# Designed miniproteins, single chains, continued (2): the designs that were tried, part 43

Each design is a single chain, and the fold is of that chain. pLDDT is the mean over its residues in the fold that is shown.

## One batch from the design tools (miniprotein)

Design m5470
Fold by ESMFold2-Fast:
Structure m5470 (fold): chain A 80 residues (1-80)
Amino acid sequence: SIEELIEEVSRLITQAQQAIQQGDLDTAQKLVEEARKKVEELKELVKKENASPIEVTVAAILAGAVDFLEEVIRRKKEQE
């Protein structure tokens, strides 16, 4: 469901942020890759199901958060 995917993506984002904070970029990358897969599934569900405006907004925010974390990890790994 949309709600289940929102919960999953939120959890993965939180875990990825914690991994970045700890300097564990390999774990952070794996978590963000899983979050990317789930957010793409969420975006497709939001388009196909009659999603509420709140669900559409949350999906967009989560997608933006995943984009940001991917960029942070990329930049940090390039410095290694």
Scores: mean pLDDT 84

Design m5471
Fold by ESMFold2-Fast:
Structure m5471 (fold): chain A 83 residues (1-83)
Amino acid sequence: SADLEEGERAFREGRYREAARLYLRVVETGSESERIAAVRVLHEVARRLGAEDLAALTERLIRDPSLLTPETVARLRELVEGL
């Protein structure tokens, strides 16, 4: 998707806050496999920015993707917007 391609570019260029917003859109709108991949990149963004709450939530979702519910997606949105 365009968001995935733009997110990859932003991440490569060190634009981590922009990358997080683009990958959040992939989590919200993408296929199941794209959503899981986007959560892994959000974890790396959180680690690079020192965003502890986002890092903890994304780590939980990586360990158990079944936790990727509308409620946890809403929490991801709050944490990404707070970057």
Scores: mean pLDDT 87

Design m5472
Fold by ESMFold2-Fast:
Structure m5472 (fold): chain A 79 residues (1-79)
Amino acid sequence: MVKVTVEAEGSTLSLISFALIAMSLALELGGDVESVSGEKVMTLTLSHDSKKAAEELAKRILEEAKKLGLKVKVSIEVG
């Protein structure tokens, strides 16, 4: 299993929009949503069985963050 941890900072509306987009992308790629926490600083944990799919998910999440003007950090852990 590969975990993708996303930390995002922005306005509440931008973070809610971003969380929905990120969760939708995770599910579209056949992954799962492990947890979502925070309001102004959001931490989202996603999982996938494929490292390649997790890397693609991280890439798409970063692209969507740029569209929303959000400051985002993404980390991938293989375990």
Scores: mean pLDDT 79

Design m5473
Fold by ESMFold2-Fast:
Structure m5473 (fold): chain A 82 residues (1-82)
Amino acid sequence: MKKKIEEILQKLAEIDPELYKAFVKKSNKLPTDPKELANLIYETLKELGVEITDEERERLIASANDVDAFVEEVKRLYEKKK
């Protein structure tokens, strides 16, 4: 699990360093459960002003076990802000 979380964090920094900083500031401890990670990312995106629907939140959580799918979903949601 740790390797998947590290990979996701690296990819978040590649999307936007501010997204990575906001996530690190919000998390007291790195989650080991993929669904917990997805929920923390969801909360971080909401704090950054990204509007996320219930359907998009469910898709984000569903993708949490696949690093590439999860990162692409985060990128898609974050691009709505730009």
Scores: mean pLDDT 75

Design m5474
Fold by ESMFold2-Fast:
Structure m5474 (fold): chain A 60 residues (1-60)
Amino acid sequence: SMKEKLIEEDIAGVKRAKAELDDPSASDFQKLLWQGVIGAGIHAIELIDPEKAEEVRKEV
């Protein structure tokens, strides 16, 4: 469904942002940016599927 595709895209974005956040070469400013991206992505998932958003939140 369209909702499933949107959730999959948002999850992929959150996972990518988490990988960037965990990069030891990332500056403190870059880490703050990626934390913001993760939060925004989880919020987008939560608006569609709160249960799925909670599972993603546990992974980050």
Scores: mean pLDDT 86

Design m5475
Fold by ESMFold2-Fast:
Structure m5475 (fold): chain A 83 residues (1-83)
Amino acid sequence: MKEELIALLAEQLKSFGYSDEEAEELATKLVEHGFESGILKTADPRSADAQMFMLAVTRAVEEGLRTLEELKKYLDEHPALQE
């Protein structure tokens, strides 16, 4: 289910200075956005879709983006990071 992917994303967000509550809420909403926008086709964290999604969120936070709306916009503009 989505919970494993949400937990992994929340753990990464904590490494960027988000609190436990902020990281879990943000990870949940970002994963839901990923499914609604079609970026995520499966909740399997081992899938290419999930790995690229995690990378895109990490890149956005490294860019200095912090709010849910900023991160959603970044994901919409960068739905297929290939590297």
Scores: mean pLDDT 78

Design m5476
Fold by ESMFold2-Fast:
Structure m5476 (fold): chain A 55 residues (1-55)
Amino acid sequence: SADEELARLRAELEAATDPARIAAIAVRGVQLAMEAGRPDEARALEELALRKILA
């Protein structure tokens, strides 16, 4: 399901350390979240990715 895939992408994003990998996961996650009608999750994934890249 979309919720299960979003949860997996979020876990991968939290574990990722490479900026290019973080960006790729975030782009895919945002796309999936928007297609699933979950703009809240899309924004959360963007914020998580930005925090990791800026850290």
Scores: mean pLDDT 85

Design m5477
Fold by ESMFold2-Fast:
Structure m5477 (fold): chain A 73 residues (1-73)
Amino acid sequence: MVEKKIEEIEEEVSRWMLELLPTRPPRDVALEGARRMIKKLEELLKKEKNPKDKQKIQERIDRLRAIEDELRA
């Protein structure tokens, strides 16, 4: 299920972020985390053949790009 694959990517990046959070500025960690998630989701999107699953991945990428833009503003 594509949602489970998206969750696995988010969980991996979240664990990485949690390790850095006490030693790095939260904004920088969040920005790097968003970029890493987008990169991994773009790779998942390239491998996905199902149009509905592609749409779900794209929607998550779009949300993360909006978060990245807010963090950069």
Scores: mean pLDDT 80

Design m5478
Fold by ESMFold2-Fast:
Structure m5478 (fold): chain A 58 residues (1-58)
Amino acid sequence: EELKKKYRELSNKFIELRKKLDAQTEYDPELVEEYRNALDELTKALQEIFKKIREKKK
C-alpha cells in the first residue's frame, strides 16, 4: 500500500516535470536534472513493487 502510494506520487511528479520540459522555450539544466532524478526514483519504486510481487508469488 505505502509503496503503491509512493509510486503514484512519483509518477505524477514525473508527468508534471515532463510537461514542464515539453513547454519550456529555454534550456533549463536544473529542470533536466530534476526530471532524471524523478525517473530514477520511479524506476526504483517499480523495482520494489516487482520484488514484492515475486515474493508473494504462488
Scores: mean pLDDT 75

Design m5479
Fold by ESMFold2-Fast:
Structure m5479 (fold): chain A 98 residues (1-98)
Amino acid sequence: SQLEKDLELKEQVVKEIVAALKKAGYTKEELEKLLAEAVKADPEKMAQALEMFEKEIKEDDREDFRIALMALMLARAGVLTDVLKPIVEKLLAKAAAE
């Protein structure tokens, strides 16, 4: 049951991130461009995130998951924080209430 709960939470997070990006007008191509610029700005900081990204996409080949994961990497680089902050705050509030 824990594995099912973790999978359901992952699906919810992916859907919410993808929906927020779509509402904000971000395309996959724009996210890929922003990610390339973030890597050029700080390659050492981004190296660990890129390694994790490659591992995760190998296990889950869905486009929506790849888009959500790129957005989370960009948020760590200080990009898209305004778009993702409400989602992160909502998830933290839900976790604290349970």
Scores: mean pLDDT 74

Design m5480
Fold by ESMFold2-Fast:
Parts: C-alpha cells; sequence; structure tokens
Structure m5480 (fold): chain A 56 residues (1-56)
C-alpha cells in the first residue's frame, strides 16, 4: 500500500487508540485491528497485539 495511506493509518490508530485504550483496553485493541486492516498498516495490527498484552 502507499506510504501516505500507511502513515495516515498509523496516525489515526495512535490518536484514537490511545484514547480508547485509556478507557477500555479491549476497545482499543479492536480499533487498532480495524485500522490495520483498512489502511494495510502493520503498525495498527502490532498495536492491537500490544493492547491485548497490556490488557492481559
Amino acid sequence: SSELQRRAGMDAGSAKGNELFAKDPQEGADYYRQVGKEYNTPSGNIMAVGYEVEAE
């Protein structure tokens, strides 16, 4: 996928994911998985895994 598309996905995932994670780690993980799929960004998927680990 394009570099711009990947970067947009990472930015969206970081901003929204961090807010969701602070309130509900499960919601944050779900959001990051969705961002990873829609923007074809490995960062989104990696963050989803990180959220799941931190949520335990």
Scores: mean pLDDT 62

Design m5481
Fold by ESMFold2-Fast:
Structure m5481 (fold): chain A 90 residues (1-90)
Amino acid sequence: SDIEKAIELALEIFELLYELGEKDPEVLERLKEIKDEVSKVLEETGDVKKALELLAEKAEEEIEWVLEKYPDDPLAKRAKELLEELKKVL
């Protein structure tokens, strides 16, 4: 299903961003904030699609920030490609 594909893409994006967070604690801190916000939406609404849309929005902001700081980072570039795929499924 589109939702299953969206969940898998979101998990892969976050895995790549957490690998970047191991090298940059500022990235790790923002990823924790995004996870908390997305979890709150899921707990309050039960709406998986709404939670994934919020996750995509916040992940895009983080990927843009990382690419400004590390323009040639292959993990950030791959996360951007997966984000574009996620947006097509949502």
Scores: mean pLDDT 83

Design m5482
Fold by ESMFold2-Fast:
Structure m5482 (fold): chain A 78 residues (1-78)
Amino acid sequence: MTEEEQNELSLERHKKRKWSEEEIKKHEEFHKRIAAAKSEEERREITIEYLEWRKKKFEGTETAEEYDYLIELLKSQL
């Protein structure tokens, strides 16, 4: 896992206290998928999928803009 990916997961973890039980479960599922990934590229792709899921949840907010920035940053590393 890259430093960028770790920073993204840490940012999301910090915001987790505002999440519903279902959102927390989905977040943990993505974490497990990332940990089980066989390559750094696969981990990055799963992380991007996770961020796109979060972005859609927060459409029209500053939080969605943060996710957009993070998605573009990770895509630049592929």
Scores: mean pLDDT 70

Design m5483
Fold by ESMFold2-Fast:
Structure m5483 (fold): chain A 71 residues (1-71)
Amino acid sequence: MSSALKKAEEERQKRLENWTKDDLLRVFRILSDPDVERAEKEIEELYKKGVITDEERKELLEGVRLMAELS
């Protein structure tokens, strides 16, 4: 549990270090944009670039949909 979480966090940090300013701005736009279709396309672009994993892609898609519905 703790050991697995530490490893997951280290991998996440390593990926974040490879993100450009543009990638970070894209994530902010995705989370701020109420347009789910546009947000989904941006998430697909991040996955295509290898910036996020398949699991992270699924989490982001669910998060964006929930945020858009609640906003």
Scores: mean pLDDT 68

Design m5484
Fold by ESMFold2-Fast:
Structure m5484 (fold): chain A 109 residues (1-109)
Amino acid sequence: KEEEIERLLEEILRAKDPSEIVEATRRLGRIIADAGLEGDVELLRFALEGIERALRREKDPQSRLALERLRRGAEAILEALEEDPNNVARIVGAVLRLIGEVLDLEQEL
C-alpha cells in the first residue's frame, strides 16, 4: 500500500490534465479512507507525510487543490484515531468528509 501511495502522489505531481489529477486523487482517497476505517495509523502517517512532501514540490494550482483536500482529510482521520480509536462515529464522519471532498474535486476540475 505504501508503494501505491507513492506512485499515486507522483501521478498527481506529473498530471498533465484535470482528469489525471481526479483519477489519482480518487484512488489515493480510497486508500486513505480504508486506512482510517481499518485504524491503520502508520499508513495514514505515511500518506500524510507523502502529501506534505508533494505539496512542497507542486506548483500547479489544480494539483495543489487535490493534495490540500487529501491532506485535510488524512489529518482529520488521523486526529480522530489518535484522540479516540473507539469513536467509530467520528472516524466514519472524517472518512465521509474526505470522500465528499474528493467527489467535489471532480465537479471543480
Scores: mean pLDDT 85

Design m5485
Fold by ESMFold2-Fast:
Structure m5485 (fold): chain A 82 residues (1-82)
Amino acid sequence: MAVLSITSSNGNSGVSSFDMSIDQAQQFLDQLRNSTTRDQFINILRQNGANQSTIDTVSSDDSHDITITVDGQTFTTNITFS
């Protein structure tokens, strides 16, 4: 099970859980990192089953720290939308 945590620069945070492997989690994070718009980012989250609190967190601000933890491994990135 993978756990996604998103923390926005305004201090809002959201947590979602996904049934995915390490390789799937890395691919998911790469898709999120390569998003060029907030709408694309939200669409990727929704397609993977992210909960509404995570979507609301992303919608609340332009800058986000992203952490995904799966099988004891942790991957991090950050993204800013203009």
Scores: mean pLDDT 85

Design m5486
Fold by ESMFold2-Fast:
Structure m5486 (fold): chain A 95 residues (1-95)
Amino acid sequence: SPALQRAEENLKRAQEALETAKKTKDPLIHTNQVFVLLALSSEMYLLYKKTGDPAFGELSDLFRQLALAVSNGDFEKAEEYLKKAQKLLEEMKKA
């Protein structure tokens, strides 16, 4: 599925954004990763609107929650939301 491939690419970008946010001491770089994660959430929402599959809506919400956690510096919660998104995507690939 092209939509699943896009979701997988977006998940990889989210992983990279979280890793960058955790390592940086620059507030501009940190804030940029929050905006990247919010943009990826919006892309997931567009996949939901295109496919009608509610799982893409759940991925959108998880990415928004991930962005909020990163914005708050709560990297423990950010890792939890990322793991939930990874698990959901794996389940979608099996369906």
Scores: mean pLDDT 90

Design m5487
Fold by ESMFold2-Fast:
Structure m5487 (fold): chain A 64 residues (1-64)
Amino acid sequence: MSASEAGRLGAEAAARGDAEEAARLAKHWFQQSSGGAKIGGERAAEAAARGDAEEAYRLLTQSG
């Protein structure tokens, strides 16, 4: 899937509290991105991995 689709799906997963799915999608987005989008995706994946779905959602929506 595209980086944009991964970011959108990750944000949707985070919004519903699915931190594991949000982390997986954020990692996929970060691996396909560069610059600020890569940094945003990496931070979103870290937030989701620690169970902070609200922070993951914020980072995914601001960086994607």
Scores: mean pLDDT 69

Design m5488
Fold by ESMFold2-Fast:
Structure m5488 (fold): chain A 72 residues (1-72)
Amino acid sequence: SMELEELEKWIREKAKEKGLEFTEEAARLLAQRLLKLGDEAKSYAEKILDMLKQLGIKKVEVGTVNSLPLPP
């Protein structure tokens, strides 16, 4: 899905701006989980990125994403 690819790219770019490095798999997984939120996906992603930065996390992997309090 183009929307999924656009959200994945947006997440990676915003993460980089915040000093976070996502693996390709982690970025895709987060995008897939958040795409269900529709118009709220990007704002929710920003909250997650800010939380990860505040926790001092530098590298985000699939295991990190699986530990996040994401919508089912």
Scores: mean pLDDT 83

Design m5489
Fold by ESMFold2-Fast:
Structure m5489 (fold): chain A 70 residues (1-70)
Amino acid sequence: AAAIQAALDAQLAAVERDRAIKIEEVRRRARENKWSQEELDRQIALLDTKAGFRKLALRTEAYLQLRKAA
């Protein structure tokens, strides 16, 4: 139980770090390609949505592992 929670916390932290790196890449591309602020905001929102779904999947997987261990 505690080990599964610690692993989940580490995985969630990794998703947040990956999201931060990808946002920096998107901001760099926006500057290079002269994107509008609206397009930049849309791309960042897509990254936020993808990170949210990834975290939900990780939490669901951890929940199923805990149920099998019970």
Scores: mean pLDDT 83

Design m5490
Fold by ESMFold2-Fast:
Structure m5490 (fold): chain A 94 residues (1-94)
Amino acid sequence: SVVDKLLETVRGGLATLEDPSATPAQKEAALFGVIQALKALLKHDLTPEQIRELIEFAEKVKEAAKTLPDPEVRDFYLKEADKIIEELRKKLEA
């Protein structure tokens, strides 16, 4: 399904972000890909269990973003991750 493919994209991107051998360019590409996949997932019907997993993934994205050397790029991804976490929490309350 589209949801399964998006979840695989998120998991693959997180693996790159946690890889100490990954280049800064690879990590930034992974951050972009994970944020796009999370935004796409927000448009689908998700189970409460899937929403909780995605909140955990978004928190990991936020932690990875904190390590970025460029303050403007760091701030951008931190804000995007926070927005996604807020929207996921709203879906969980619905």
Scores: mean pLDDT 86

Design m5491
Fold by ESMFold2-Fast:
Structure m5491 (fold): chain A 84 residues (1-84)
Amino acid sequence: SPLLEELERLVELIKKETDSGRRAVLANELIALAREAVELEPSEREKVLELLREVLEIFKKGTSAADIATARRLAALIAKLEKL
C-alpha cells in the first residue's frame, strides 16, 4: 500500500529527528495521512495502528509542549481507529 509505505517513511524520519518542533511537524503529517486508514482493509489498518503506537511511545518520552500535544493527538486517533 502506498499509504503504508509513506507512513513507514515518516516513522523512520521521526525516529531520526532530534528537534522537537520538526518532529512534531512530521508527526502531524503522519496523523493527517493515518486518518485515511478508515478506508483501508482491516489488516492494513492494524499495521497503521502499530505504526501510530510506535510513534506515540516516542512522544510520551518528550516533555515539550509540542511533544505533549502531539502525544494527545496520536492517542486520540489510535482510540478512534481501534473502535472501527
Scores: mean pLDDT 85

Design m5492
Fold by ESMFold2-Fast:
Structure m5492 (fold): chain A 120 residues (1-120)
Amino acid sequence: MKVYVFTYHPLMSKETREKILKEIEKAFKEGNEVVILLTEYDPEFIDKVIEISKKYNKKVTFLTFKGTLPEEDIEKIKEAGNEVIELDPSTFTLKKLLDIIREKFPDAEIHFIFPDLSYL
C-alpha cells in the first residue's frame, strides 16, 4: 500500500488545485492512503477534499501547523470521518513528519507529491 503526501498552499494555481483533487481521488480509487500537508488555510479546498473522502468512504489525514485552521474547521473535518494532526512549528522537522506518517501507516511506501516542483 502507498501513502501519497500532498503539499497544498492556497497560492497554487486553480489548475494545480484541480490536479491535486484528481490525484487524491485516483489514490483512493487505487486503494492507497492520502495525507495532506496544509501549509495555509483554504476552506474551499478542505470542503472538496471532504467530499472526495465521503464519496470513496476513505479517511484523509490532514497535517497542519497549530494556528493554521480554525477550531470549527478542525471539528468539521473530524465529524466527516477524517483526521487532523496539528504540528508544532517550533519543533517541526522533516524527520518528525516522516515518523508521524510511519506511525499511522507502518507498512506503507511513502510518496511525497510536490506539484509546484514537478513542473520546474
Scores: mean pLDDT 80

Design m5493
Fold by ESMFold2-Fast:
Structure m5493 (fold): chain A 76 residues (1-76)
Amino acid sequence: EFREKAEKLVKEGEEALKAGDYPRAAQHYLEASLYYAMAGDFDKAATLAERAYQLMGDPEKAERYRAILEAAGRWR
């Protein structure tokens, strides 16, 4: 289930954040965001993408994910 995978990735992101591994935490949050979007939970997907962007400061990856989220919303 996409939601279960998203929750697992959020947990792994939290553990990475506690360990001070911000790039890995951001990566897990971005993956969790994609799975929430696939589950139709765009609010949680957007929240996690924003958090990942703040942790990593990678505008290209953030923009790419934003485009995917917008495209997913169009398919409804």
Scores: mean pLDDT 74

Design m5494
Fold by ESMFold2-Fast:
Parts: sequence; structure tokens; C-alpha cells
Structure m5494 (fold): chain A 92 residues (1-92)
Amino acid sequence: MADKAIEAAEKNGAPAAVEAGRTMQRYAERGDPGLASQAAIGMAGAVGAARNTPEAIKKADEAMRKSLEAARRGDPVAAVQAGTEGVIEAAK
């Protein structure tokens, strides 16, 4: 999942999103899903900003909102998933 999101960000020229994705992987490897979900939210926002189109920004905002909703119900795994899926969709 994370690898596909990072690849999508790289192909769309969003280096800040690539860095956020790598940070997310490091936090996940350390067993810190809360920080991993925050990095995923940052990655979606960075992709939206880099593409700078209304559609990409809208998809990034939706991904951030879904990630925040999942975090609020105490599901950091779902928050990371929503963020990475949003990056892939915004990068299309």
C-alpha cells in the first residue's frame, strides 16, 4: 500500500509527498501508528498541493478528512489506509 502511494507521488513530481510517505513507513516500522497516520495525512496534502488542480486538491482534502475521522474513532490503521488511498487517487 505505502509503496504504491510513494510511487504515485514520485511519478507526479511531489517530492514532499515522497518524503512524507517514507516518514510514514519509518513510524509504522517503529510501531507508532499515530505518527504514521499523521504522516499519511501530510502526504495526501502534499500531493494535492504539488498537482495544484481543483480535482487533486479536492481528493487530497477528502483523504485528509477520512483519515481524521478514522483517527477520531481510534483506528490509526484505517487512517493510514484512507491517506494512502487518497494519495493514489489524487495522483491519477
Scores: mean pLDDT 67

Design m5495
Fold by ESMFold2-Fast:
Structure m5495 (fold): chain A 70 residues (1-70)
Amino acid sequence: MFSEEELEIRKKVKELFKKHRKDITPENVDLQIDFVAEVLKIKGYSDEEIERYREALRELVARHQARAAA
């Protein structure tokens, strides 16, 4: 199971994705993920935590795009 901190990150990623779902396009998804990762890096998150956040966001975006394209 995910750690409490990782679970909080995933929860925040889900909320952010729901809020900005319409604004995330194939053209800007990489930019959105990169921007979030840079913010976390500035805040002092570990590389492992940043990668977990990137992974969670990529998964949500990919799932959304797959449903839209299928």
Scores: mean pLDDT 68

Design m5496
Fold by ESMFold2-Fast:
Structure m5496 (fold): chain A 102 residues (1-102)
Amino acid sequence: SHEDIRIALLMENIEPTDELVEALLDLQNLLESGGITELSPLQIVRLGRELAGLEELTEENIREALKKAKVPESLHDKIVKFILSNQDKFVPILERIREALS
């Protein structure tokens, strides 16, 4: 998964720094802990970037991020509910992604 995230970042023309790869892997692992195992490395990269760009983790903002990341609509309710219920765990990871993208 480390190499898969690195390749996905290169496909999106983003430098795959160790800090960014590790933050995105932590995002993937956190989502998988909530039973969200269907996301590709490319979808994890896109979702991580969109979520990290949000001022607030509201239901509406998360749904917009999922749509922009091209996450299948069938997964949106599950992901929104999981993020809203675990904001304390998502916020530190998203701050690390945001910093690494600066």
Scores: mean pLDDT 90

Design m5497
Fold by ESMFold2-Fast:
Structure m5497 (fold): chain A 66 residues (1-66)
Amino acid sequence: MKLAEESLAEQKAWQAATGDPRYPLSPERAELLREIAEKIRNMGDGFQLLLETGKNSQAPGALKSG
């Protein structure tokens, strides 16, 4: 089951990130965070191209040489 596997992995990642799973995350908040993460992930595909452009950012830095 992909959904169960994905949810479990995500929950574990969040648990590790929060560090303290004492407080149960509200389902609405969890869904919201997941939606945001998904949106960022989707944008990440486009941002990957921007990251490659950042490689050129070193050129102006060297050019200015402050």
Scores: mean pLDDT 56

Design m5498
Fold by ESMFold2-Fast:
Structure m5498 (fold): chain A 90 residues (1-90)
Amino acid sequence: LSDAMRLIRQRDYDGAIRVLQTQSDTDSLSWLYLGIAYFHQQNYDQAIQSFQRSISLDPTNSLSWYNLGLVYDKQGNHTLANQYYQLSLS
């Protein structure tokens, strides 16, 4: 996870995705960071799927709810984005 976070900070989103996909442990945080990497690549479908998987594993992960809102905001669906932002605050 630390290597993936470093690669995301360096804007090496392909590197982050490779590291995360080769991890044996697919926890909520791994799916969260996969979603972040896909989001920065503007691969919004893969970002949504990754954040939804993160939420299914840990629905208390506020950052996954918030990032779902960011993806919908980028797609122009501001109403749905606002709903996910509100969920991230609970």
Scores: mean pLDDT 82

Design m5499
Fold by ESMFold2-Fast:
Structure m5499 (fold): chain A 100 residues (1-100)
Amino acid sequence: AYEEMLKIIDEQAPKILKLASKVDEEKAKEIEKKIEELRQLIKDKASEKEIKLKLKEIHDLMLDLYNNAYENNKKVKEAKEAYKLADEMLSKIVDILDAS
């Protein structure tokens, strides 16, 4: 279970961060930090509650990235794709937690 979550993050996070950095490099760095904190929680076998709270923090940052891009009409396609990929990654991790 934990190894499966880490594999999903390792496969998807680079794609998400590459798109996010094209939209807002500073916000992308914040998201990267939260993803690293998520990796650490998983490695430490933290509670489901702690992991889910970190997933929510990442989701909220990705949503802010998308909303700001949409409102400013800058890199909207890249922001939308980053948000969708992040939502898919986070949903897969939730599914693994719920199956455990």
Scores: mean pLDDT 87

Design m5500
Fold by ESMFold2-Fast:
Structure m5500 (fold): chain A 70 residues (1-70)
Amino acid sequence: MELTEEEREAIRFWLRHFAGYTDEEVDALLESTDPEVQEFIRTVLDGLRRWAQREGVSLRELIERLEKAL
């Protein structure tokens, strides 16, 4: 799955801070060729994109806002 750096950063941030995954687990998920894992990652990204759109911000701005709230 080809993801931009912004998309990888957004997925990593959300999975680590809100879903309880470690960096190693996130790396395994992002590098996985398993179709079910790839569908899971797409679902996470779509959810984050819809959240950013609902808030009227970019993915980057959404992650910056969440990081500052920690």
Scores: mean pLDDT 82

Design m5501
Fold by ESMFold2-Fast:
Structure m5501 (fold): chain A 79 residues (1-79)
Amino acid sequence: VEEDIKNAPQDLIDEVGEVMPKASKETQKRIAAAITVHIKTGRSLRELGEKYGISVSTLRRAMIELGVKALVEAVEKVF
């Protein structure tokens, strides 16, 4: 858990901060760590929400917002 938070990519933490600006820096790091573990291991968002103390709805919202941001950035790269 601590190692996952410490090893969360800084660029992902920054992106979470852009989509969840009202969240504290600690909460942004926990969200980034949970998303990283979800992508790498396939563990459910419910399990990760319990592990990192973040609601499943917040994790889903962050992932949706990050997906939209990534799509916008991908479109900007083409144009």
Scores: mean pLDDT 74

Design m5502
Fold by ESMFold2-Fast:
Structure m5502 (fold): chain A 94 residues (1-94)
Amino acid sequence: APQVVTVTIDTTVTDPDTMATQFTWNVQTISVDFNWTPAQQQQMQQQAVTMAHSQSPHDFISSFVDYISQQYPNVQITTTVNSDGYATITLTLP
């Protein structure tokens, strides 16, 4: 059966490093299911930091979710952003 993981992110954060860390630390909890090596985790963190510095906070989540989807095409990802600035990211693993 597919497994579902939900991650919540505060998109009102304006610091790119904090935004990137918030996303990657929350996603790291599912790294066991992805069998990520420490090197792969570091690569994902580096990509998140690079994107956060290049994007507005509102666009960062969409861009990084697209990046994850390209690396892991069998994972289904959906995002919902609330009016209070919190984003909910739902990952469906095969």
Scores: mean pLDDT 66

Design m5503
Fold by ESMFold2-Fast:
Structure m5503 (fold): chain A 96 residues (1-96)
Amino acid sequence: MEEKRKKEIEAVEKAIELLRQSLAEHADGTPAERQILEDALGIAEKTLKAVKDGNFVEAAKLVTAMGILSAAADVEGHPRAAEAIREAVSLISKAF
């Protein structure tokens, strides 16, 4: 269980990498799609800080906010952004 924090940090870092790659691929995407991915990236970076600080309650709230962003993006017709955020949330959730 002592390795859990290291794995959680690694998972959030991988999620950040995934979101950065998705944002780069959406360079020619709509402003709305880029904004959603930028917002998700910001939340993921805050999640990394929370995990490093040992604040898992805050980290859980931030992961929930990312999930809400993914659902909203899907409903609004941005499935690629929604999928990238959903994958990022999945990577983080598997480590918790």
Scores: mean pLDDT 81

Design m5504
Fold by ESMFold2-Fast:
Structure m5504 (fold): chain A 62 residues (1-62)
Amino acid sequence: MIDEKELDEALVLMQVGVLKAIGESEELVEAVREVGLEAVKEGRLPSLEELVEKAREKLEAE
């Protein structure tokens, strides 16, 4: 049986693949991946909008 966290990680990676395919920057794509995988580790599956918002915040903070 597939673990729920493995499915959530796969969903995050699929969203990362879509962002890469539509031509988003490498830095944003990597930040979205990192933010999404950390959220899954914490037991959350964020929306694409939340992932992009958090990734942009991370890139602008430092």
Scores: mean pLDDT 76

